# Ledger of designs, part 3: designed miniproteins, single chains, continued (3)

Each design is a single chain, and the fold is of that chain. pLDDT is the mean over its residues in the fold that is shown.

## One batch from the design tools (miniprotein)

Design m8072
Fold by ESMFold2-Fast:
Structure m8072 (fold): chain A 61 residues (1-61)
Amino acid sequence: MAEIDEGMGDILDSVAKISYAKTGKWDESDAQLYARSADLYEKAGNTDKAAALRAKAEAIA
């Protein structure tokens, strides 16, 4: 279900942002969270959001 996958993607994106806010830097765990969020958005059919999150994960890694 596309809406469920998008919702889960939003949760993972929020978790990565909270992690960054705590430490002030990105790490491999944050990159993994964004990559997982991108996969969930892709499953939901939101390819534009998925591509943006993948680019963010790659920039962190």
Scores: mean pLDDT 69

Design m8073
Fold by ESMFold2-Fast:
Structure m8073 (fold): chain A 63 residues (1-63)
Amino acid sequence: MESGVYELVGEKPAVGSDGTIYEPGTVLELEDVRFLPDGNVLARDVATGQLILAGAENLKRIG
């Protein structure tokens, strides 16, 4: 995955660094996308500036 627009797919929500919960179906513009060895992705939400943790399988690039 690279910087771009992503949709949260599947059943598991993503979590922001401040504890914000992003529900499945949420569309996010992400930058600084980093793959973690545990199968998660750490990225920055462009709109909020928050770091977001999500499962790699739960992120689909749409733009």
Scores: mean pLDDT 79

Design m8074
Fold by ESMFold2-Fast:
Structure m8074 (fold): chain A 92 residues (1-92)
Amino acid sequence: TAAALRAEAAALLAEGRAAADAGDLVRAARLGARAAVLAAQAEAPEATEEIAEMAALADALVAALAAGDLAAAAELDARLSELGRELAAKVA
């Protein structure tokens, strides 16, 4: 259910904050990225193609951060944000 997806996203965000507080920024980014995908699924479950693309961009963003490629990470973050706005417009 949408409520279950929102609850899972909230739990991942809480775990991500704990990881960030511990200095594990890559783990925090991975958990945040997964939470964003679950939140998108809860909001627009019919947008399967867009959700899959968000998941792929989120994985690429985490990989770029782990590699220390801040330029690639910034570009991927911008694209992920754009898809999030597209999903929000689709639901409105």
Scores: mean pLDDT 78

Design m8075
Fold by ESMFold2-Fast:
Parts: structure tokens; C-alpha cells; sequence
Structure m8075 (fold): chain A 93 residues (1-93)
């Protein structure tokens, strides 16, 4: 039934929220990003995406690793913010 589907999704979102909270507790870089306004997090993500694309074009292996690490932290912060805003099961696309 649709109610069972919604209940499962709600439980999955709750578990993801718990997991992200645990990951955030041990990561000062992620905590710092989470302290920023959502608009600034988006701008930071756009900058990292541009730098990563440039690094990939130049085959700069160290720059790629640095920007991929930063992108992962930004992605985790964005997911945490989305979960905290209790987006509906549809995730409104």
C-alpha cells in the first residue's frame, strides 16, 4: 500500500539524518560549511565544480583530489540541510 511506502521512506530519511549527524560531529570542516547560509553553500559548490572541471581538463591529480574532497563535504552539508527541512517523500523535483 502507499502508506507502507511512505512509512519506509520516512524511516530511511530518519536513518540518513542520524548517519549524517554522526558524520558531522567528527568533521570540523563539514561543521564550518553547515554554519554558512544555504546561498553561500550553493556558491561554494559552484566554485568547487568549476575548479574540479578545470583540474580534470589539466589532469592535475592533486587538485582533483582536493576539490573532490571539498565537493563531498559540500554534498554532505547540502543533504543534511535538505533532511533538516523535512522535504516530502517526492523530494519536489
Amino acid sequence: SEKEKEEKRKKQLEKLKELLNELTKGNPELEEILSLDPEKILELGEEVEKKLEEAKKNKDEEAIKEEESRAASIALAAIELLLNNEMPSELRS
Scores: mean pLDDT 71

Design m8076
Fold by ESMFold2-Fast:
Structure m8076 (fold): chain A 73 residues (1-73)
Amino acid sequence: LSISQLLSNPELFKEHLESEIKVIEEELKSVKNESFRQKAEALVQRVKNGEGTEADLGVAALIVAVDKTVPEK
């Protein structure tokens, strides 16, 4: 998302973040790699606490996607 879009629609920013958090939390339950899960959970937790940013959610989603694509033993 561009900063311009977020500045123009602050209400959409809040709703979008909440929706993204829910999606990522559901996917995190399927993550088997402990290191990936721990890092992704920490990023989501930071955003939920108001300390993280949308970029943190993006990284968490990427970690989940990588784990799902190349699952370890």
Scores: mean pLDDT 71

Design m8077
Fold by ESMFold2-Fast:
Structure m8077 (fold): chain A 69 residues (1-69)
Amino acid sequence: SREALLAQAYNYVGVIGKELGLPRETVERIAELAAERALERGRDVVENEDILEAAKEVGLYEKIAPLVL
């Protein structure tokens, strides 16, 4: 479900957000984008690539990628 994907993304991105000191709104936006990408691609799990593409969209790829890769 979208809710399950969002929870997965938020849990992962939440940890990254704490490490980098990101605002809650930024963490929530990245989590939403990652969950939406996973859902659009017919997956029931959020993958690292979903988080990386979401990070690119919000302009934080260079900061987030080292913590995901």
Scores: mean pLDDT 85

Design m8078
Fold by ESMFold2-Fast:
Structure m8078 (fold): chain A 85 residues (1-85)
Amino acid sequence: MAAPAGWRLAREEVSEPFEVEAGELVTVRVEGVPPGALVAAELLDAEGRVVARGMAVADAEGRATVELRAARSGTVRVRVRVYVA
């Protein structure tokens, strides 16, 4: 995902690989980010291709939840990027 104009990447993390079933909902929870930060999450397949994307804005407590649906079963990773103004 592209960052909004004037915003900077504050955090980028990639999970260890894990297995999913087709139709499975992967819930990504992020804490400890500034309120109003943009949280972008991507689901990557075994080849590193983005197969699902989601975004959320951090709440007043510095928390955000992004839901990603796996279209196919297999090994995936979650990549999370946090952007701040």
Scores: mean pLDDT 83

Design m8079
Fold by ESMFold2-Fast:
Structure m8079 (fold): chain A 65 residues (1-65)
Amino acid sequence: LQQELEELIKKLQELIDNLSKMVADLTARNAALAAERAQRHAESLKYDKDVVEKIKENRKKLEEE
């Protein structure tokens, strides 16, 4: 009878542990997506200038070599 209560408590703790792992995984995925969006936005601002400069460099090399 007391052993049955201990078994129920152990099962509940296992269920809570599994739920905590699922919440941690979802939180990590949301953080990764937010970081990716921030990185792409920063890269987009930098990329416009870098692309224009690279196009000018490549054109000059092709015309003068």
Scores: mean pLDDT 80

Design m8080
Fold by ESMFold2-Fast:
Structure m8080 (fold): chain A 80 residues (1-80)
Amino acid sequence: MELTPEVAADPRIQLVARELERAEAEASPEERAEVEELRRRFEEAVRKANAGEDVREELLEIEVEIGILRLRRGVRRVTE
């Protein structure tokens, strides 16, 4: 991905990138499509940030969905 100096310096973007990388590495087959969609949304948020748009809300939504995905995996493992 192309990063502007502003985007590269954004700790939120760095955090979401790390969480997505981890989610991709840990993804099961049933989680793969959801993780791929989160990656696409993150790439779109990076494009918007490169254009000077505020993406804090989009990044927060991606973080929340990663958290929900991890929680859903935990629930399935204890209830199934």
Scores: mean pLDDT 72

Design m8081
Fold by ESMFold2-Fast:
Structure m8081 (fold): chain A 78 residues (1-78)
Amino acid sequence: SALEEEAERFRRLAAEAGVDPALAEEAVQAFLDGDVGLGLVLADVVASQARVLGHRELAEEMREVARRAAQLVLEQQR
């Protein structure tokens, strides 16, 4: 599904940035569980960690992926 594609993209970006895979997976799982609020908060934590590690462009791309994931979850809940 489109949501699973965005989830995999988020995992890949987090791995490239050297972020803890467990933290990235918590963000992904929140979106897959339909919890947009938690997903966005956790995704921002992951993206902020990537930025601190020096990966500003990956952090911005992760925020864009999280925004698309949130839209996909909200569309599924209609």
Scores: mean pLDDT 88

Design m8082
Fold by ESMFold2-Fast:
Structure m8082 (fold): chain A 70 residues (1-70)
Amino acid sequence: MDAGIEELYEIARELERRGELEAARRVREIADLAAAGAPAEELEALVESMTPEQLEAIEEAHRRLVERRA
């Protein structure tokens, strides 16, 4: 759980480095709520509220983060 939340914060930092500030803000919001113990339904609703462009930016940031660790 804590490791997953830390991964979300790392994704948000990568998004900020890429200039994807709104996507980074959304990911931080999800991470903060997850850390506070928000139910899965609330987290899912936040993901569903994001634009396709924000979701693509998050996926790209996550791919870059994985590549950096390899």
Scores: mean pLDDT 79

Design m8083
Fold by ESMFold2-Fast:
Structure m8083 (fold): chain A 62 residues (1-62)
Amino acid sequence: RPLTPAEEAAHARGVAQMERLKPVLEKADELDLPHGVIGRAIQAALEAGDVETGLELVEKAA
């Protein structure tokens, strides 16, 4: 089923979001952080629109 332009845009945003969050997830996995801390770091990165904010939270939580 072909996606509508709105669905395609939403999918592209989701993929870009996952790619942007990948460094935060990889760093959190490296540091073996609790799921609650990982969730907060991801949320902060999304709210700030800046992956560096999430990375800082992950680093400080370690």
Scores: mean pLDDT 72

Design m8084
Fold by ESMFold2-Fast:
Structure m8084 (fold): chain A 67 residues (1-67)
Amino acid sequence: MLTREQLKKIGEELRKRMEEAGLTVDELAQRAGVSRETVKRFLAGEIVDPETLERIRAAVDEALAAK
């Protein structure tokens, strides 16, 4: 389980990395295999399943490596 502080940090880092990779919420959701609503909730600092977090992180990492 992630703390609120950790969730805020991860959300901020995700937002910055999405901007650097030129990813929209829809594109990230598609790459991670989750819904747009799930990505939006995560960016808002809401609690998300650990598996969903892993998928989102992997998708962003892959997009940044391709940039």
Scores: mean pLDDT 75

Design m8085
Fold by ESMFold2-Fast:
Structure m8085 (fold): chain A 67 residues (1-67)
Amino acid sequence: SAEEAVEKALEKLREAGAPEHLIETLRKAYEAGVDPVSIIFSAARILRKLGQEEKAEELLEMMKKLQ
C-alpha cells in the first residue's frame, strides 16, 4: 500500500542517519495530502545527498510499483 511504501522510505532514511526532524517533516507532508510518490522521490534525493546511492535506487524501484 502507499502508507507501507512511505513507511519503508522513512525507515531507509533513519538507517542512513537522516535527522529525525526531517523524517517527521516528510511524514507530516504525507499526512497533509502530499502524493506518496513525491514523498518517496524526496526520500531518495536525501539518501543520495547522504551518499546512500544503493538505498536511493531501492526506493525508486519501489516507487515504480506504486504506478
Scores: mean pLDDT 82

Design m8086
Fold by ESMFold2-Fast:
Structure m8086 (fold): chain A 98 residues (1-98)
Amino acid sequence: MAQAIEEKALKEAAEAMKDKKAGDDPLKWDEKAVKGLLTMARAALEILELYLKAGENPEEARRGIEAYRRIIEALEKGLKEGKIAEGIREAQKILREA
């Protein structure tokens, strides 16, 4: 199974989101950066849905799926409404609680 590739993708996505939290002003994030985060979050969601289908840690997978769906919704809403900073803040809050 490509499990090592899946774990690497999830770790890279999580680290990228943490690094952006560490000193970035959400108001300075452009649409390209948010679209990059959406791509990473969608990839993480797809991997977690595969884990759930395979029966791997189903409760953890379900919690992760719910968290990433909420992150995607927050980021997409922020882009659609021009409220990028609000979308990023909500996504960061969800990620801290997960």
Scores: mean pLDDT 69

Design m8087
Fold by ESMFold2-Fast:
Structure m8087 (fold): chain A 83 residues (1-83)
Amino acid sequence: MSEAERNAEAEAAARAAEELARELEARIAAGEISPAEAVAMATAVRLLAAEAEAFSSDEAIVRRAREAAERAEAAVDAFLAAA
């Protein structure tokens, strides 16, 4: 796999993590998600973030991936604490 291909995969994974984290936050705010679904979505965000970090050392991509995972985890923790 070339560096350009790895950076493209990392960008795709980071973008997917950001989008899924936003969807998770929106569904929690709307009351349209179960605790099990919230945990599953947060786990998916974490795996996408790990994939982005594995494929790229680009600081901006890695930061976006980590921030998405941190947002998802914080949202689920707050949701579960309120349940």
Scores: mean pLDDT 84

Design m8088
Fold by ESMFold2-Fast:
Structure m8088 (fold): chain A 77 residues (1-77)
Amino acid sequence: PITASEVVRMLRAKDYDGLDKRLGGELTKTLVEFFEEALKQEPDMERLRRLVEFIVRHAPPSIAAWARQVLEGFEFS
């Protein structure tokens, strides 16, 4: 199974074809949008929450947990 560290590596490398093969196009698009939003100086927190909701519904548990941890880091830092 794909790990959160592999997903982060692929997102940083912009290996979207690799992500599409493992997770499908819709989840890959959502993960890219989530990663790009999370890297902004002033992330849209409401947008991040909506993206995390999609990731939690559709991604493997390890990736869902990673997305929740990233969101919690912004909310409780």
Scores: mean pLDDT 85

Design m8089
Fold by ESMFold2-Fast:
Structure m8089 (fold): chain A 99 residues (1-99)
Amino acid sequence: MEKLKEEILKLVKELAEKANETKSEEDIKKAMLALATGNLAQVLIAGKDPEAALEKLLEEAPSEEVKEYIREVAEELLAQKSDEEILKLALERIKELKE
């Protein structure tokens, strides 16, 4: 579990650093999507209100495309049966953004 959380944080930071370095719209978008995915997964495993977290992420989303992605990922994460499955899916989604 802890290794999955650490890997998620590492990838989110790497994508954010790349976006800050390149300042490209594509890299910034990938960093935002990764951060949203990581934050949502953490809220779900912490037992906090997932609806409130999702609402905040949607309000902060800069475009309809980003909102659609956040909704899709949230639906997939909420369908998982365990904290480990939530973290694994979140990590997989973030890896897809980097690769």
Scores: mean pLDDT 77

Design m8090
Fold by ESMFold2-Fast:
Structure m8090 (fold): chain A 93 residues (1-93)
Amino acid sequence: MSVEQKLKKEIKTLKEQIQQLIEDLKNDERIPEDEKQKLIQQLQGNLSTLESIEKQLENGEISLSEAMHQVILVGSGVSLQQMQFTVLRKEGE
């Protein structure tokens, strides 16, 4: 499998992870609605960024190394957003 194919698989996995987190947030009854909506908006922004990276990569508008760098940054943000979900859920208890 090429490095590009591996990166595309990682992007797909990250998109699925973000989508699951959005659904978990929508179904959570302990988090205040305003905080929930803020986090969902940030996660939707990350999905849009990943879709933009995929399109730029497919069209040759971005190098593989630049795409990898951007995916790392998005993944780091998502990791912190998962931690924020955990904190907000505990504060709602």
Scores: mean pLDDT 85

Design m8091
Fold by ESMFold2-Fast:
Structure m8091 (fold): chain A 59 residues (1-59)
Amino acid sequence: SLDQSTIGQILNFLSEEIDAGSSLLKLFDKDGDGSISFPEFLTLLSRLAKEKEEKENDE
């Protein structure tokens, strides 16, 4: 697993343009302990990339 600090920094960087980062982090933090497994992190990144593309068409 990746540590919370690394995941947080990556998500904050992505969230500068995408406001969905925080919502997706909470979705994948299933136990609420602030830890995300590597597979969950990859899924989160894939969804953030998709949200970024959709954001261009969203007002």
Scores: mean pLDDT 59

Design m8092
Fold by ESMFold2-Fast:
Structure m8092 (fold): chain A 73 residues (1-73)
Amino acid sequence: SRAAKIAQLREDLAGEKKALEELEKEIAELEEELAKNPDDKEIQRRLAVLYTAKGILEAAIAFTEELIARLEA
């Protein structure tokens, strides 16, 4: 059923959005720590990894949203 596929994709999307919220909180905490220690190479490296993960997750969310929209058309 198309409706069942849409329901599953909406569940996946909710999980992806929750993961993004948690990731954004971690980024904000590390950005605040980096502001206190601007030359901390470990924090800079961790933030680079998290920014990459954020980009991947945002792309996944956009893909899932487009797929839902196409199935609802």
Scores: mean pLDDT 90

Design m8093
Fold by ESMFold2-Fast:
Structure m8093 (fold): chain A 55 residues (1-55)
Amino acid sequence: MFTQKSIDTLKRTLEKSSRDNQIATLEVAMSYAERNKDDQESIDQLKELLKEVKA
């Protein structure tokens, strides 16, 4: 299950990464969350992060 703690850890990791690596990491995280039928709120948070990185 994708947890809030996992999302917070991901955000911290992304701060040191290139934009392309941030996009790739978030897309992989979303794929895992969707495959595991994770909480919709967690998936929505990942989508918002991806949108912000792409902006």
Scores: mean pLDDT 73

Design m8094
Fold by ESMFold2-Fast:
Parts: sequence; structure tokens; C-alpha cells
Structure m8094 (fold): chain A 57 residues (1-57)
Amino acid sequence: SEEAQKAALKAASYAHDGTKRDEMDAWADKLGELVSPENAAAFRANLDAVYDETVAA
């Protein structure tokens, strides 16, 4: 859905920012309400990895 795509893009943008963990988490949670639990879990794992790598860089 368009709402799921928006939530995913917002979460990803905050993951690449590395300074707004709470905003990233809020958009990831919103995506979790809009997609299957399996897809939500996979996206969240990748999102957390990207955030951690961004902060470490």
C-alpha cells in the first residue's frame, strides 16, 4: 500500500541519518501495522543493521 511504502521510506531515511532513532522506530512500528509480521520482522532487522552501521561510521 501507499501508506506502507511511505512508512518504509521514512524509517529508512532515519536509519541513514543515524541521529533520530526514536523517529526511525516510530515509522518502523507503523509499517509493522500495515504489512505481514514476517515482512515487518525482516524489514526491522535490516533497518536496525543499517542504523548501527551508520552510527559506527
Scores: mean pLDDT 82

Design m8095
Fold by ESMFold2-Fast:
Structure m8095 (fold): chain A 58 residues (1-58)
Amino acid sequence: DDGVADTAREGALLMGGSQEAADEMGRDARNGRVGNGSGAATLAANMGWRPEEGKRGS
């Protein structure tokens, strides 16, 4: 969860966004994770782990 929010904030700052815009983008990323419940899958993908590969192996 921390990684998703931090990645969103860093992305906004790298695009020349303000600190306020970066903070809002990070909060939205965390809120989306809580809202849809798929945040764990998103974090696993961001860590380079794919659920299908993990279960079936390549």
Scores: mean pLDDT 52

Design m8096
Fold by ESMFold2-Fast:
Structure m8096 (fold): chain A 117 residues (1-117)
Amino acid sequence: SKERIKKIEEITELLLKNMSPSEVAELLELLRNGDVEGGVKLVEEKLKSLGIEVSKAEAKYIMAEIVLRSEEFLKGLKDRFGNLAYTLDPAAQAALAAVKERARELIEEAKKEIEKE
């Protein structure tokens, strides 16, 4: 429902305010390597530490939204975490674009899964 998506967006905002740069970097690395299940688990565990319980579909949506909404934060990670160093070169930009495109696909998958719950 529209109200359920709004609640998920509120939880996403709360999680973004409570995630460290290293936790976001770990999430991005998991998605870059195709480990969607690991990314969902990281989001579920972080939310549980904040006293919030979500479904796996909701965690998948939140994970993907963090990636898409954290664009300025992702730019900051390049400067702070050289090991995740997506530079401004074409290959690094393509890799970042692929992670964002995968995140958009995951949002659409999660929406369909949420509607079935």
Scores: mean pLDDT 75

Design m8097
Fold by ESMFold2-Fast:
Structure m8097 (fold): chain A 112 residues (1-112)
Amino acid sequence: MDKLIATEHHMQGEVYYAQGMRARREGKLQEAIEHLELAIQHYTMATQYDPSLLSNLARTYKKLGDTYIQLKDYSRASTSFQQSSDWYRRSGDLQSSSNMQRLSTQYQSLSS
């Protein structure tokens, strides 16, 4: 439960998040997914020591969902938005949680 461990994972999460967002802008959608999933792993570790990072984890799941929409993978987009909703709720951001739940439901109805 070392704050240094949280800081290291937070920094790595930010690096992978930035790389994922860059890959998404370049149309490298599979590379974007890989980097965003690595960001999720690091933020998940960081949130065990620093709960203030729960919103960073929630935001990363939202960006993962946005990337799956670009791939027309509505099932994985719905699941990513559901995860984002759950983490925003745990962070106390009930408005963002509600917005992500709505997106999850909309894209679930579009999945085959």
Scores: mean pLDDT 89

Design m8098
Fold by ESMFold2-Fast:
Structure m8098 (fold): chain A 83 residues (1-83)
Amino acid sequence: MTLEEAIIEGIPEIVKLFKEGKYKQFELDAYSLGRFLALLGVPRETALKWIEAGIEASGVELTDEEKKKIIDWFLKGYNEVFP
């Protein structure tokens, strides 16, 4: 399993937390994953592509606003390392 595959596989669970209204757990998990991608040296553009692929892989119905909110929480964690 590549790092890309592992990240894409992990994201669906985080998206499900958001849809289940478990916002505190969602926020912590999304932030932590974004931060770890930055610490691993994954470029921002690559991290965004993997996050979007993981969101699509979840099969969860999301509005554009919900998708943006999910991506924003991952980017908050990423931006802690690379502002």
Scores: mean pLDDT 86

Design m8099
Fold by ESMFold2-Fast:
Structure m8099 (fold): chain A 81 residues (1-81)
Amino acid sequence: MEEVEKLIEEGEEILKEGIKAGVPIGILMRVLGAIEELRLSKEPSKEQIAALYEAMGEAYKAMGKYEKAEEYYKKAEELRA
């Protein structure tokens, strides 16, 4: 649970950074939606966690941070495997 709370905080920081960097609203809404899914779930599934990692990766890619995006995409794939 604390690990999921830390991930939500990380997602919120990426959302703030993305807003400042001018990331497209569609990507920002995916990050926000994934954060809300985790907040509403008492026992978040691996798929819900993977969805947030994927959305965070999309936000980093939109910011031109391709290495960070790849790290988050890999985290999402590991959870789905």
Scores: mean pLDDT 82

Design m8100
Fold by ESMFold2-Fast:
Structure m8100 (fold): chain A 61 residues (1-61)
Amino acid sequence: MLSREELLREAGELLFEIDTKHPSDAALRRRALQLVAEAAASGVEEMARIVEEMRALLAAL
């Protein structure tokens, strides 16, 4: 499992990729779901904001 700061950095990069990539990119979607699960399990408040953003983007795909 990644550290808290590595998760935040990876989440930010993945959010950018999701926002700029085609909705059909299943690999990006799977990675986003994995990060959402890890971030949600962490209980960190900064992670909660990123989780909500990723969830909204995934719902829009």
Scores: mean pLDDT 65

Design m8101
Fold by ESMFold2-Fast:
Structure m8101 (fold): chain A 65 residues (1-65)
Amino acid sequence: SEEQLEEFRKKLEERYGKEAVEAIDKWMEDLGIDKEAFYKALQEAYEKDPEAFERFVKRILERYK
């Protein structure tokens, strides 16, 4: 849901900073990726393995910020 998506984005902002969320949003927009579907996949990945997710997010941010 939109509420769950916004809550997850808020958690990412608190953990990685607003610039991180903005960079991910811009990257998805530039590539035409469905934001809802992508964030849903990210939330699922976070729930499965938070440490692997953290490493993955940091790698993306270094590459696409």
Scores: mean pLDDT 72

Design m8102
Fold by ESMFold2-Fast:
Structure m8102 (fold): chain A 57 residues (1-57)
Amino acid sequence: MSAAELGRRGYAEIMKAKTEEEKRKAAERVAEDLAPQLGPAGARAAAGMMLRDALES
């Protein structure tokens, strides 16, 4: 699966989560899924941006 496809699926899961805690857990899973392609720091940055967007929406 491509990083873009993993990111889209992960963002959808973060948006589907109902509580802030569940959204944070979903973002952590997205970071783990993206780490092999983006590296740990890049994956955490991408997941953090998705989480921030989801929480601000």
Scores: mean pLDDT 80

Design m8103
Fold by ESMFold2-Fast:
Structure m8103 (fold): chain A 88 residues (1-88)
Amino acid sequence: KEEAVKLIKEALDKLNEVLQFASKKISTATPEQQKKLTELINEFRKKVEPLFEKAVRAAEQGNLDEAKKYADEILKIAEEFRKKVEEI
């Protein structure tokens, strides 16, 4: 169970990191860039929220393999999100 909790924490820390990066980008962005960044943030949240819930449930059930699968998906989506934010 502790290993699953660690994976969930790592995913959460990464989510916070990329959202902070996007927030900093918005503060220096043009109105057009702010619109694109807001749309990316909304799409990102919509994708990661159900995965995060699944990861937490798997961790609570002691299913390390499922927790790791969903945590890895979250990390991949977070990396893709960061790259898209950098392009704006």
Scores: mean pLDDT 83

Design m8104
Fold by ESMFold2-Fast:
Structure m8104 (fold): chain A 88 residues (1-88)
Amino acid sequence: MSAFDKKLAEVRKLADELASLRDEAIRRNAPKEVIARLDMLLGMAQLALVMAEWAKRRGADEQEIVNYLNTFIRNARKELEEIRQQMA
């Protein structure tokens, strides 16, 4: 319900979209490099979730964590769109 919780939910949604696209890439027999990029990006999303929750427990400013996650989501969404273009 907080801005932090909403931002974690956005990262989880992004991870779900990445997992779905990875399944699609496998079904479409996409190049190994495309699948590897999706695996790396999914791993980065999972790490961002762990690090955000860890930072909050350590007393980091929640707004700074939200700003970090916003930057991560923007960059990850850009990478995801580039991967979608490679699959077209």
Scores: mean pLDDT 86

Design m8105
Fold by ESMFold2-Fast:
Structure m8105 (fold): chain A 74 residues (1-74)
Amino acid sequence: LAEIILPVVEKYNLPASLADEIAEALENGDGIINRAKVDGLSSLDPDVYAQLVIDIHQALVDAGIEIQLGISGE
């Protein structure tokens, strides 16, 4: 996950360590990038954060990874 997320966070001029933090949050089974639980994301503008989440989702889809970035009622 972190390797796929890294190019996206770099494109936004964010620290490479954020890719690891985001990957860990996703791997913890929430399927949601929780802005309040990832310290590096809490300082981002809401619009930048929203676009970053969309770009990460697209990167995961392009890599063939099926992961829920939102809460799904299964």
Scores: mean pLDDT 68

Design m8106
Fold by ESMFold2-Fast:
Structure m8106 (fold): chain A 81 residues (1-81)
Amino acid sequence: MSPAARVLEALLAWARTIEDPALRAKAEAAGTLAAMGVKEGLSVEEVVAAVRQYLDEQDVPAALRDELLALLRGLLEEAAA
């Protein structure tokens, strides 16, 4: 599986645990954004910054934002190795 597909599938699986449909949709969109960044060869810091900006613009609660960003960073670091 490509690194981009792996990041997307992991974030989509995590997003399914979110009971709020609106927040789940935003988490899924963030996962897609992250996967696109990986596919385009962006650095870990560039992908994390882009996703953080998206989540902030969408008024995602800080706790959910921080959990998603921590998971994303771990996935990106694993994909870069």
Scores: mean pLDDT 84

Design m8107
Fold by ESMFold2-Fast:
Structure m8107 (fold): chain A 68 residues (1-68)
Amino acid sequence: SEAEKEKLKKEAIERGLKLSQTQPLRVALIETEKWTIEEALKKGFSEEEARTLASLVVQEVVAQLQAQ
């Protein structure tokens, strides 16, 4: 559902931002993408939907860090 996608997106962004505080940015973004795909697939989203969601999450993490 859209509500499940939005909840997962918010959680993934928060996790990515926290990882960026303790790891090099490249590593934090790779781990965020990987976690988002795995969690989306686990929740029954398609591989295409999981990859699209992960891309949006990574873009948002980068955008929020650049706005600081």
Scores: mean pLDDT 86

